# Designed miniproteins, single chains, continued (3): the designs that were tried, part 68

Each design is a single chain, and the fold is of that chain. pLDDT is the mean over its residues in the fold that is shown.

## One batch from the design tools (miniprotein)

Design m10346
Fold by ESMFold2-Fast:
Structure m10346 (fold): chain A 76 residues (1-76)
Amino acid sequence: MEELKKLIDELGKVVDELIEQARERSGITDDIQARILAMLDPELRKKYRDAVKKAVEKAEELGIETPLFKRLKERL
């Protein structure tokens, strides 16, 4: 489904942006460390949670039921 692909792509772009912001803030270029820092930074974690919530709400609006969105909803 095209809409599912768009939602996954949009969420992926947000995740990539947050990892990049973690690199900029810390000066760490290592991919694994930058990813962990993005998850630990309270401001970046809030942005991630907001993005996940928006994606879940859009998936529900479109009637998209996948294991991914069910698990994302449970973690909110």
Scores: mean pLDDT 76

Design m10347
Fold by ESMFold2-Fast:
Structure m10347 (fold): chain A 85 residues (1-85)
Amino acid sequence: MKEKTIEFLVEQAIAAVRAGDEERARKLLESAFRILTQGKEVPDELLEKTVEEALAALREGVASNDPQAARDRVIEILKEAAEKV
């Protein structure tokens, strides 16, 4: 169930980047990361760094017209960072 919610949020973030709404994309990625880290204390630095890295991967994927690779990379970034919490 959580995995489908994360996938949905990442797909919405890709759509937001394509629409030029970077702030919306950032908020969607933050929401996805908070769901993955539910019940854990997340350092603000880790949250910010993870969201920025994920957003950069989305921008690159959108520019390369490879949304599937962008989605997979973003999910990988979020999951790897969540394991550090």
Scores: mean pLDDT 82

Design m10348
Fold by ESMFold2-Fast:
Structure m10348 (fold): chain A 77 residues (1-77)
Amino acid sequence: AAFELSEEQREKVRRLILERRPELSEAEVEALLDFVEAELKYEAKKKGREPSEEEILEITEEVLERYEELQRIAEES
């Protein structure tokens, strides 16, 4: 089966997103969480194992940094 975040892991990721971007709506937070889960599914498939807690945090940070960069580009364009 494909990797899926547990409810505890989803709550941890949601909290990290909101701590970094407290202005985001519930829908925007859920969209970013879905991106994190998609990236983690890709990594799990690539490595043939479930991602570690450290990898979940690293991918969450990467998704947030990518989001922040895209927002900056959109604002400057």
Scores: mean pLDDT 78

Design m10349
Fold by ESMFold2-Fast:
Structure m10349 (fold): chain A 81 residues (1-81)
Amino acid sequence: DLEKEILELMKEFSETRDAKIGREAAILMAKLAGVPQEVIEEIEKYPDYIATAALQNELARLRGEEVTDLEEGIAKMKEAL
């Protein structure tokens, strides 16, 4: 159950604040939302905080939401840290 796995990773991330765990949860959320595997694999090459911002943009595209550019996404991630 992908949804349950995501929830367990989110709980672990809330306890550890480990960016790698947060990234893993984001990747699974992208898979659940139907982001193509080749796009996920390309994003996985980025550093953890950049990969998370890029995955959020792909999720926004799938939902028909406004897509921020990657540089803007990175800036928002830095503000959240």
Scores: mean pLDDT 67

Design m10350
Fold by ESMFold2-Fast:
Structure m10350 (fold): chain A 66 residues (1-66)
Amino acid sequence: STTTSKVTVNDPNVISESLQTTDRPETDPNAQPKRIEVDSGGYRYVVETRQLSPTTVQVTLRKYKK
């Protein structure tokens, strides 16, 4: 697997951002692109999964202030 850590800025409401690229084939037809939003502890957490290639998936986790 390939892990790439980067800081993507340009959203004043983003407290933290984590981006990972994983060598993983997509097998669930209802999973692409998948976006999950959860409110917890006064923050909004957004997890977004995107298939970049048949064997590569990108996962982005962002924490937003309310």
Scores: mean pLDDT 65

Design m10351
Fold by ESMFold2-Fast:
Structure m10351 (fold): chain A 76 residues (1-76)
Amino acid sequence: MNTEEQIEGAFSPATIERAIEELKEALKENDEEGVKRSVEVLKQFLKLLEKRKEEFSEETYNRLKEKIEEAIKEAE
């Protein structure tokens, strides 16, 4: 609950893009712990995107969802 609430407070397109960049940096540095943390954050952002879908245009929602799903797929 508390982690989910904290992610809700930080939730924006900019923070999503930052989380994706952090995942890419962890992958580049072979930081397995950093990759796992970033994947978990991105999975929480996916849940929040679905919950808050109506706050976005369909184009923005689909773009952000696709970017997050692609980033997770590359990490796994």
Scores: mean pLDDT 75

Design m10352
Fold by ESMFold2-Fast:
Structure m10352 (fold): chain A 100 residues (1-100)
Amino acid sequence: SPLPPTPELSLEEAKERFRQALDELIATGDPEAARRLVRIAATAMMNLSPEEAKKFADELIKELERRKATASPEVQALLDRVIEAIKQMYKAKIEEEKKK
């Protein structure tokens, strides 16, 4: 897909939105915040090349793993689900692009 220069599709804005949702998840333990993290990552990766999507996913996963180390057990479980979802989305995107 072409890279439209929209503020919503910038990597920096996506990372900032992701950080805000992550802070909310850690503060509240709300599963809706976890779903929002997945949606932000999915939306950002949809508009990236496979290599850019891998780099973005790897960065998000590292941030999630770092925050997981100091999180409550309930939040750790939600973070694990977000990490798994991001890994699955990244793999699906790579496989789709290889078919083209």
Scores: mean pLDDT 78

Design m10353
Fold by ESMFold2-Fast:
Structure m10353 (fold): chain A 116 residues (1-116)
Amino acid sequence: SEEQLRLFKEFLDALKNKASFEEINALAGKLSPELQSIARDASVMFTLLDSNNGKISLSDAKSMFLSIADELGLSEEAKKEILDYVESLADEDGTLSGDQVREAFVYLVRVYLEEK
C-alpha cells in the first residue's frame, strides 16, 4: 500500500540518520511482515555503510541487492531492473552513499509491490 511505502521510507530515513533504537523499532513494527524482511536487510546494509565510512562499492551493492531480490522470489526481469537502477545511482568513483542506498531500497520495494 502507499501507506506501507511511506512508513518504509520513514524507517530508511531513521536508519540513515542514526535514530534511536526505540524509534527504529517502533517504525519497523508498523510494517507488514514482507516489508519487515526487507527492513532487516536494509539494517544490515546501513550497518555495513557505517563500518565503511558511509560508502559501499557498486559491485558489493549489486551483489547484496541481487541476494535480497532472490530471497523475495522476484523475476529475472525485476532483478535486472533493480540492478540497472542501483548502477544508475552510483557516484563516478563506483560507490553508493547512504542516500543512494536509501533510494535503491525504495525502488526495490516499489518493484516488489508491483510484481505481486
Scores: mean pLDDT 85

Design m10354
Fold by ESMFold2-Fast:
Structure m10354 (fold): chain A 56 residues (1-56)
Amino acid sequence: STDDQIQQLRDQLSTVQTQGQNILDSDPLNPTNQQQATDLGDQARRITQQINDLIS
């Protein structure tokens, strides 16, 4: 169902946000960590857009 899809996307969003925070907490000045955090931020933005598209 659409509700199940939204819940799955919300769970994915939570996971991506937690991963990004953990990476930045470990070494925020490491260029590899900065790139990974940026990539995770892009993933979070896409997931948020997918949730919004399903709700609209």
Scores: mean pLDDT 86

Design m10355
Fold by ESMFold2-Fast:
Structure m10355 (fold): chain A 63 residues (1-63)
Amino acid sequence: MNPALKTLNLASEPIEAALAAGDADAVRQATENARKQAISEGYDPEEVKAAADALEAGALANL
């Protein structure tokens, strides 16, 4: 699986829950947790970070 898809799969449910709660800090925590997990599993840190940053920005724009 590519780093962006892995990061999305790890972040999607926590981000959805955070958006339902209107909690921007929970969105940031969800993306950070997904980033750390994907990197720990050996995915490219640069690509994972780019994906996590994009997911965070997109989610926060919907709050």
Scores: mean pLDDT 83

Design m10356
Fold by ESMFold2-Fast:
Structure m10356 (fold): chain A 60 residues (1-60)
Amino acid sequence: GSQFDPSRLSEAARAALPEALAMARAGASDQEILDWLRSRGLSVSDIVGILEYLRELRAA
């Protein structure tokens, strides 16, 4: 099971999660998702948290 804890993300990062998940499911690369999250003004820690969560989902 995932060790991901969404409570560690900001409200903005949690709001971005559904769209980041949709991008990942559509075959977007980590770099494309990272660039999109940066364009939304997310912090480095929030971007890393989202990317780690997406990696866990791809490993499952």
Scores: mean pLDDT 76

Design m10357
Fold by ESMFold2-Fast:
Structure m10357 (fold): chain A 99 residues (1-99)
Amino acid sequence: NAMEKARKNVELFLKYLDEIEKENPDDTALKKVVRDLKETLRIWAKEKNPATRIFMAAVIARVLGRPELAKPLAQILEGYATEEEVKEFAKRFVEAALK
């Protein structure tokens, strides 16, 4: 079930963002970025229309100046990503947002 996989991937993404924050307790800039990303992902998790979720992913990647992140983010939201891909993507997403 693609919807179940998509939901699990979002939960996994949120878990990795939480781990990144916990590993960097004194980095206030990183904590702000992680908090903002978690809030955005919570909004996406409530969106029932997959096309709207994909569109939001593309907009966020463009705003971060990293359009290449749109496709892997869309794959995560559609449930077509491995746990390793979700973890590596979370790291790259935080790095992109810190620039």
Scores: mean pLDDT 74

Design m10358
Fold by ESMFold2-Fast:
Structure m10358 (fold): chain A 90 residues (1-90)
Amino acid sequence: SDAAKVLQAQEQAVRDTGAQMTQEAVDTGRTEEMVARLQQAAREQGANAAAAFSGSVLLSSAVRRLFEGLGDQLSAEVRAAGAKAKAEAE
């Protein structure tokens, strides 16, 4: 239960960072800088979540891959939002 709570909290932290980076990309046009910050947050939160599963190499690796995939998915959303804002600004 404690490991599951850590996983849920870290996953939510990455999603919250993704929402903030999406807004900042739209507002500033610095899309790739916001993507870099989000990717760093995903790696750091993924490492923290994986540490809760350190008793299992297989589970720890799966948790790290989950957060890498989440970071990639949210980075694509940041890039899409930034591109849309740029297109609307002409």
Scores: mean pLDDT 86

Design m10359
Fold by ESMFold2-Fast:
Order: structure tokens, then C-alpha cells, then sequence
Structure m10359 (fold): chain A 96 residues (1-96)
């Protein structure tokens, strides 16, 4: 499932700088859904932002591909699931 794949990815990235970027993507997705955007609209906005970060040299191509995968998985989840994942990654960052 998308939830299980994201949970596994978050645990894998727990000790890396990627954890903070994943948290930003999940948090941004949650905010857009809370503002009443559809999952499709939220996904396209998050994808556009990740692509902009890549174009600005803030991300490598590999980092951008990983974050795009996170966004695609998040688009399959409800708001409560996304919030729980964002809370989990924040806990893992604090514990690292």
C-alpha cells in the first residue's frame, strides 16, 4: 500500500537530511488538502514546487525523483494519514 511504502521510506531516511525534505513535502501536501484542494490539485502543486527546486539547483536530480515519488504516494492517502506520517518524520528528526 502507499501508506506502508511511505512508512518504510520514512524509517529508511530517518537519519538523513532527506527526512527534513520529506517532512516539507508531506506538510505542504497536508496544508493544500486542508485548504480544500483536491488530491490531484495538491499533487500537481507539490510536483511543480519540487521541479522548481531542481531547476534552482536546490536539489539533485536523484533527490527530486525521490521527493516526486513521496508526493505520488501521498496523493493516494487521506489527510489524517498524511498528518500521521508528517508527525512520525518530525519525531524521527528530533530523535536523530
Amino acid sequence: SALAELEALIEREAGSPEAERIGVVLGGFAVLLEQGLSREEALERVRAEIRRWLEEGRLSEEEAERLLRVAELAAELDLEEIRRLAERIAELIAAA
Scores: mean pLDDT 83

Design m10360
Fold by ESMFold2-Fast:
Structure m10360 (fold): chain A 84 residues (1-84)
Amino acid sequence: HMRTELLKTISNVKVKKGEKITVEVTNTSDAPLVEVRAVLVDENGNIVAEKTVQATVAPGETLTVEITAKKDGNYTVTVFGRTA
């Protein structure tokens, strides 16, 4: 049974154009993740970037995800995991 887990949300991330936002996320679920997706949202609520990592992350394991901003601004980063 496939589930989507909210792993982390970081608000008010101030970055410059081309700067990489590095997010460390831990699988807090009871099942292995097969996919991790980071979504970057600007101050106006628009999704401006998405990063998907196809990786097996066991319960309690940590994965680092990097997402790049195309413009200077204040962003929200939300990271989701998908179980098998």
Scores: mean pLDDT 81

Design m10361
Fold by ESMFold2-Fast:
Structure m10361 (fold): chain A 83 residues (1-83)
Amino acid sequence: SARERAAAHLREDAERLSVPEEVIDQLVAFVLEHVPDDVERAALESVDAEGVTLGLRRRGASADPADWELRFVPWSELPAALA
């Protein structure tokens, strides 16, 4: 699905940036569970003390990252480890 491709792309980008595996697993799970199924790409825009900002591209939307939807995910919505 588009959402599965978005999650796979996010994992690859996060691995390239040396993000800890536990955080990558949480972000991938968030995308698969909470992001709409028409989202075809997710990018890691920023990580700070409060949470993570993701850039989301929907199917048929502009390829320009400046036009992508920004979604902030606080750490409280991402448990430290998946059960």
Scores: mean pLDDT 75

Design m10362
Fold by ESMFold2-Fast:
Structure m10362 (fold): chain A 96 residues (1-96)
Amino acid sequence: MAWENPAAREVLMAEVKVSLEAMRVAIARSAGDVEETRRRLRELIRTLRDGVATARAALAALRAAGAPDSVLQLVEQELRALQQALALAEEELAAL
C-alpha cells in the first residue's frame, strides 16, 4: 500500500544534506587543508545532529500515525546510521 507522510520526506532531506556536507569534508581532506577540514567537520556534525533530531521526531510521528512496521524499521535504520556517522565525525574532529 502507498503511504505518504511529511515526516518521512524530512528524513530523506536530512540524508541528502548530510551526504553533501560529508562530500565537502572529503574534498577538504583530499586537499590536505586541515583548517578547512575542521570547519567542514563542524558543519557536518551540526547537520548530523539536526538529522538525528529530525529522524527521532519522524519516528515518533510515524508511530503515532500507525505507520507499518516496515516503514518504522526503515526510519529506525536511518536514525542509527545518522547516530553512527555523528560519532565518527566527532572522533575525526577530535583527532585533528
Scores: mean pLDDT 85

Design m10363
Fold by ESMFold2-Fast:
Structure m10363 (fold): chain A 93 residues (1-93)
Amino acid sequence: MLEELEKLAKELGTSVEETAAGIVVGYEEAEEALKKGKKKAEETGDKELAERVKEGEKKLEELKELIETAKEVATPEALEKMRKLREEARALS
């Protein structure tokens, strides 16, 4: 659990707190994307989009334990830093 976060942090060359914050922010972005996709599928009747949303929801559920551990390890400062970095990256794309 924590050991998995420490291993990932070492591989990414960052702190465990920043790695945990990255996981939390990534989860929040994925959950928001799935929520928007679900609404779009309901509005358009797109069955293929609805199936992809269900697959995404299942994958997030499978990662729930890791996400919960990441939420416990992530500091408010690391979360703010990761949210700003993601917004800056989005502005450049």
Scores: mean pLDDT 79

Design m10364
Fold by ESMFold2-Fast:
Structure m10364 (fold): chain A 66 residues (1-66)
Amino acid sequence: HMELEKEVRERVRKAAKQLNATDEQMEAAIKAGLEEYRKAVEEGLTPEQALRRAVMAGIEEAIKLQ
């Protein structure tokens, strides 16, 4: 759903900023989060589970890019 994708973008963006990520790193982290969100939804996870997994994937990507 569009609202949850927006929440994934916002949560990952905030986390990336806290990690002092560059704009490029932040965009990569958001893309990773959104891709994981879509995958989790297709796997039949609940919205809460999909959101949690997506945000975690985005944060992991931001950390790897440091």
Scores: mean pLDDT 83

Design m10365
Fold by ESMFold2-Fast:
Structure m10365 (fold): chain A 59 residues (1-59)
Amino acid sequence: KKEQLQKQIEELQKQAEELSDQAARALQDGDFDTMRQLLEQVKQTQQQIQQLQQQLKEL
């Protein structure tokens, strides 16, 4: 249903924002390994958001 897709998109957007904030903090702490890992997770989450947004557009 459209409502379910919208909810999933919102949750993923929130996750991406939280991961980005964590990556920024890791960078400030000089933890480059954690920062890189978190940025990879942000990228994956962004890709999932794009997929779901395409599905939502087609409904």
Scores: mean pLDDT 83

Design m10366
Fold by ESMFold2-Fast:
Structure m10366 (fold): chain A 61 residues (1-61)
Amino acid sequence: MRERTREALRALHAEKGRITAADLRALAKELGVSFATVSRLADEEGLSVTGEEAIAAYLAA
């Protein structure tokens, strides 16, 4: 499960050059995983997430 999520995150980054909090939320919903899991995996991979503060990320969801 985690590897499939990582592959999807890498594909989004390669296509868009960056990933937004909204992209992470949509991916979590599509793959049936929690937003926290997707967010953690993106952070572990060092992917550029267009970041506002954590509060703004929750607001966008």
Scores: mean pLDDT 67

Design m10367
Fold by ESMFold2-Fast:
Structure m10367 (fold): chain A 68 residues (1-68)
Amino acid sequence: MSREELLERLVREFAEAARRAGEAGMPREQLDALFGRALDLLERFPDMSDEEFEREMRRVIAELERLA
């Protein structure tokens, strides 16, 4: 998998998890905080390893999925 493919996959997974969490009634403050974390990760992506980015993004996705 290329870095571009990894990025696209994780962004799609995040978007789907965020949609489900919102539909499940996740508090706005929590959803906003998780969006902020994802945006920070995207901003830092050029300076991160693929392994670090995937690990951190999957942590955010897991938090969204916990309440969805």
Scores: mean pLDDT 81

Design m10368
Fold by ESMFold2-Fast:
Parts: sequence; C-alpha cells; structure tokens
Structure m10368 (fold): chain A 87 residues (1-87)
Amino acid sequence: GEIAERAARLAEEGARRAGEGSREGNAAVEAGGAIAAMGAALGAYLEGAGREGARKAAEAAEEEARRTGTEGGKLAARGARNAAEGA
C-alpha cells in the first residue's frame, strides 16, 4: 500500500510540474516533470509494488493531466502509463 501511494503522489507531482513547464514555456521543467512521473511508475515496480503499484502511479498522472489539460501533463501521463504496462 505505502509504496503504491508514494508512487502515485510522486507521479501526480511530476505531471503537475510537467504541466507547469508546458504552460510557462519552460521545456526543461516540462521534460523533468514527465521523467519524474515515468520514474515514479517504474520505481513502484522496482520497490516491489508490482504492476498494480505502477498502474496506480500512471492513474495519478493521468488524473492530473485531465485536471489541468496541459500538453506537459499529457506527456507525463503517457510516459507513466508506458512504464506501468512494462513495454
């Protein structure tokens, strides 16, 4: 539970940051946020939360992307989902 919940929070934060970078025209912040969201999903796998934990991280990033509607948020959500599905 704890690993999956932490990964979800980190993925949401990454997607939020990617959205902010996209909105402000800061490509480095957008890319960094997207990488952080992807890393959160992958980290859930590596820390033993498995695919379920990785998917929970992807869902958190996707929810943040829907809430903000930014291109950066969408990039982060796609990255986290790709990491969660393991291919």
Scores: mean pLDDT 85

Design m10369
Fold by ESMFold2-Fast:
Structure m10369 (fold): chain A 81 residues (1-81)
Amino acid sequence: SAALAALEEKAAALVAEGREKLAPAESGSPESLERLTEEYLRMLRELFDEPELVAELREMRRRGASAQELMDRLAEWYARQ
């Protein structure tokens, strides 16, 4: 369906954008990384309405997961849709 194809394209773009935006900030200040992560998680919630995924990613971040690990988890979730 056209709607599914459009969502798939947006999901792929969001994963790519997240990797680009978060990876270079990973060694930056904790405040900047947390701000970017929260902005990204907010976008994910709005786009997919997946509160469990957003909660999992936020919990991974609280436990010290890297931006790359968060993006890998998102990519894994997307691939299984």
Scores: mean pLDDT 64

Design m10370
Fold by ESMFold2-Fast:
Structure m10370 (fold): chain A 99 residues (1-99)
Amino acid sequence: DLRRELAELVRDMGREWGELVGSDAVLPIAEETARRLETEDLDAKEVVELVTRGAFEMADTAVSLAEDTELKNRIVAAGVGLSIIAVGLALEAEGKIPR
């Protein structure tokens, strides 16, 4: 369920960032990333690559629309966090880290 959990997380973050910056430009990037996670037969590395790319594109778009430096910093930190979560979940799914 790695791909489903990450798809939901990506959608939730895209929705939150879109609301914070007052724009619909972020949500389509999140939806496309989530759709690909749900519909493509991806291995763990491909999942990490897709989520990292999606996180970057979402953060870049949201930062360009944010007027407040503190909000920009929060968005960047959240995008980095999403990439780290994807790596952690992928390693857990492959049995590379203990429960």
Scores: mean pLDDT 82

Design m10371
Fold by ESMFold2-Fast:
Structure m10371 (fold): chain A 88 residues (1-88)
Amino acid sequence: LVEEFQILLDRMLELASKVLTKRELERVKTLLNQTLLAVLDGESMKALRLLDEFTGLTSLAALFQEKKDLKNEIANLAMKAAQIVRMA
């Protein structure tokens, strides 16, 4: 489960790099690292909140750039990550 979650976070970061600047990407990288730590610490509600923050940041950027398919792919990965958090 942890390894599967890490793979999802890595893929989410990869997709975010297509819509975010280098500075914004460093911020979301920190956010995703905090999400992983929250899951490892058993802080499921914190992890879900951090995933929502990630989705908000990336979806606004993708929507502004008219990248609807990318926005949907990022949202789907975040939803899968949230499902893992809820099942843990």
Scores: mean pLDDT 81

Design m10372
Fold by ESMFold2-Fast:
Structure m10372 (fold): chain A 74 residues (1-74)
Amino acid sequence: GLSEEEIKELKERFKKYDKDGNGTLTPEEFAEYLREEGVPEEKIPGLFRILDGNGDGTIDFDEFLAFEKAKKYS
């Protein structure tokens, strides 16, 4: 699992991409994050669909943490 310090760092990173300050990442904001991480454009929609578990069309902080955990495991 992630430590409290890692969670705090990820929360600050999340806020950096949450340009609207609404507590969620839009598809565009999440795509910007993935581009900065070096993810190719063609893979971004698939990753978004996997993480948008509630189907609301945005990525909340819990879904963002799930992505970071999966990325570290792989």
Scores: mean pLDDT 74

Design m10373
Fold by ESMFold2-Fast:
Structure m10373 (fold): chain A 92 residues (1-92)
Amino acid sequence: MRKKDVEKNLKEARENIEGARRSTNPDVVVRLATDTVDKALEIAGNGETKLALEVLDEAIRAVREQARRTGSERLFRTAEMIEDQKKLLESL
């Protein structure tokens, strides 16, 4: 059921973004950010592209803030990868 899938993925994406903001472990932040991208793609696949782009923007902000806080080069690269995924989705 497409609407329930969007609502579930949106809730889980928001929980992952909040978890990423609270974690100082780069591996945990990367895992939560990657899972958020997958959930955003499911939201887009159900026709809610604008909502998916908003989720990706929030994920990028969360990862970049943790990158600045931790100094993790890996997290800066992760934010760039999510930005590239957002640009690809915007081109569709």
Scores: mean pLDDT 85

Design m10374
Fold by ESMFold2-Fast:
Parts: C-alpha cells; sequence; structure tokens
Structure m10374 (fold): chain A 115 residues (1-115)
C-alpha cells in the first residue's frame, strides 16, 4: 500500500537525520493543500521523525494532487532536505541518502499510479 511505503521512506529519513545531526526538516506541500492536510502531514511526520522539527512550506509546482500524493511529495521533500544537510558534513553520505530516497520515492509513485 502507498501509505506503508511512505512510512518506510519516513523511517529511513529519520535514521539519516540522526546520523547527520539534523534537527529540522523543510517539507513542501502544494498551494491548494487544505489546512487539515497540512496539519495531518506535520503531525504524522513529527511522530515518524522523532526529535526532528517539521517546517511546512507551500509550492505552486504540484497543485491538483490527492491527499496521499501530497503526503508522498512532502516525505520526498523532507528526504531531500536531510540529504542536503548530510552532504554538508559528508558528501558521500549525502549522495548515498539521495539515491536511497529516490529509489523509495519511485516505488511510492509506482504504487500511487497503480491505485
Amino acid sequence: APEAAIDELLKKIGEYAKKAGVEKVTVYVPTDASQETIDRIKKRFEEALKGVKVEVKESALYTGKSDLEIEAMAAYSAGISVAFKAAEIDPELGLEMYREINELFDRIEALLAAS
């Protein structure tokens, strides 16, 4: 299920955030996302990424998406945020994380397309 794949992605992001000492992640949601969807994403991500503060920002690039697609996109943006922070300390670690995050996100997108 796409939800389980998003949970797997968030777990990996949390593991890398601990390794890289990341205390805050920025996640992006489309400008047409409801406040309810934003609040749900923030709560879920803060629970999954225990000890990491989640900052939600809006982007006009991905409007017209379902709630689940918005959550998947937000999880991807969190992963990229952590990978960039990891790369500031260890470029090889950042690249490793970037590759793993993209592989997991490709799986999530395939599951969403099949739904």
Scores: mean pLDDT 81

Design m10375
Fold by ESMFold2-Fast:
Structure m10375 (fold): chain A 74 residues (1-74)
Amino acid sequence: PPELEKLKEEAKKTLEELENSKDLSKYQEYVKTIEEIIERIERLLSRHPSPEMEELLQEVKEGAEKVKKKYEEA
């Protein structure tokens, strides 16, 4: 679905910004954006269960945890 591709692109961009940025002042905004993406994926899964969306949700959650660890250790 086009919405899945958009969510995947948005999630990838946000995670990449978090991974490359060392500006701690923006960390909270990026975390909020990732949480909003996760909520959108969960809403889509509730309406239309899809293995691709479940995989994307897992990837985004794993990426977010990895970035969170990096900022907590900075």
Scores: mean pLDDT 73

Design m10376
Fold by ESMFold2-Fast:
Structure m10376 (fold): chain A 70 residues (1-70)
Amino acid sequence: MDRELQELEDLAKRTLSEDLSRKVIQGIRYAKEGNIKEAIKIRDQIVATSHDQQGQLGAQIVTQAISLSM
């Protein structure tokens, strides 16, 4: 689990803009802490504010982190 979550953080840093990667990493960390409600809020905020391919990828990364943490 920890390794997979770290790989998602690294993917976000590599593929997303600095601002979007920061939000995605925050969502991953909330999921890792078991704070699923806050992780879902971050995902929903990304979906609401980013309609491009980067936003879709960021939302998918947070969704994967939530899945791995459940």
Scores: mean pLDDT 83

Design m10377
Fold by ESMFold2-Fast:
Structure m10377 (fold): chain A 58 residues (1-58)
Amino acid sequence: SDEEIAENAAKAVVELGLDASFEALYAAALEAIKTGKPVVVPGASEAAARAAGQLALL
């Protein structure tokens, strides 16, 4: 499911130690799945949000 893909992407980025909460990364990954591109979200750095989105779209 899209939710499982987003959760896995968020967990992977948390393990990288980038400046972001799991909740923000999950939101970024889920929005990337919906829009087809990485998006910036509150509670995550641009780099962390983009990483989560890119992983979710792979």
Scores: mean pLDDT 79

Design m10378
Fold by ESMFold2-Fast:
Structure m10378 (fold): chain A 70 residues (1-70)
Amino acid sequence: SLAERARRLFEEAKRRLEEEPEHPAIQAARAAAEKLREIGEKLDEYLEKLRKTEDEEEREELREEWLKEG
């Protein structure tokens, strides 16, 4: 059964990841998490700029710039 073979491969991969914390797949997951953190920081910077902007037209321009170039 294809499903049975897929389950076996998934279980073996999970076991190897648990036995080898420094496995390349775990390293890749950590790198992805770091990139998400950087994106979060950029979003926080953008929101801080919006908070400090008093002009409604300038706020509209900042939102459009973020949506088009983000």
Scores: mean pLDDT 67

Design m10379
Fold by ESMFold2-Fast:
Structure m10379 (fold): chain A 86 residues (1-86)
Amino acid sequence: SELEKRVEKIREMGELYAEALSLYNQGKYEEAIKLFDKALEIAREVEGEDSPLVADLLRTKAEIYKKLGNEEQAEKLKAESDRLRA
């Protein structure tokens, strides 16, 4: 059913988010970004393109790009997140 599919996607997203946070806390920033990207894809599918969850995930990715020294990508992601939270 559609409900069962949605529940499974939410569970998968939560697991990806938790693993990504663990990697981030270990300083494994590039690996964390890959898992946040997968979580973001599911968040967009389940909650919609302009959801607060999508905005929060984009903000988290911006912080990681800043840790990597990629200020340009960090600013772009922050701007996208701020636009969705407006």
Scores: mean pLDDT 86

Design m10380
Fold by ESMFold2-Fast:
Structure m10380 (fold): chain A 89 residues (1-89)
Amino acid sequence: MVDKLIEALRNGASEEEIEEILEEIAKEFGEEAAEGARFYIELLRMVDEGKSVLEKARLAAERGYYDVMDMLLDIAKASPELREEIRNV
């Protein structure tokens, strides 16, 4: 399901097509799974927009996905450039 969602977003699927995929996820896996999928949509849009790993970590924190936030921050700490950005957050 996540792969189907990623593929749709990369191919420029309409908002209607994306909502149909989310409704399918909600019906088969529940609303919590659909909320997770909506978070992935936002995260993938940030990738397409060239947003920094710190901005993605901020989105994860805002949505309550602290495990994803910690992973993204660890990736950022591995880069000298991103270490400077972390100090300003």
Scores: mean pLDDT 68

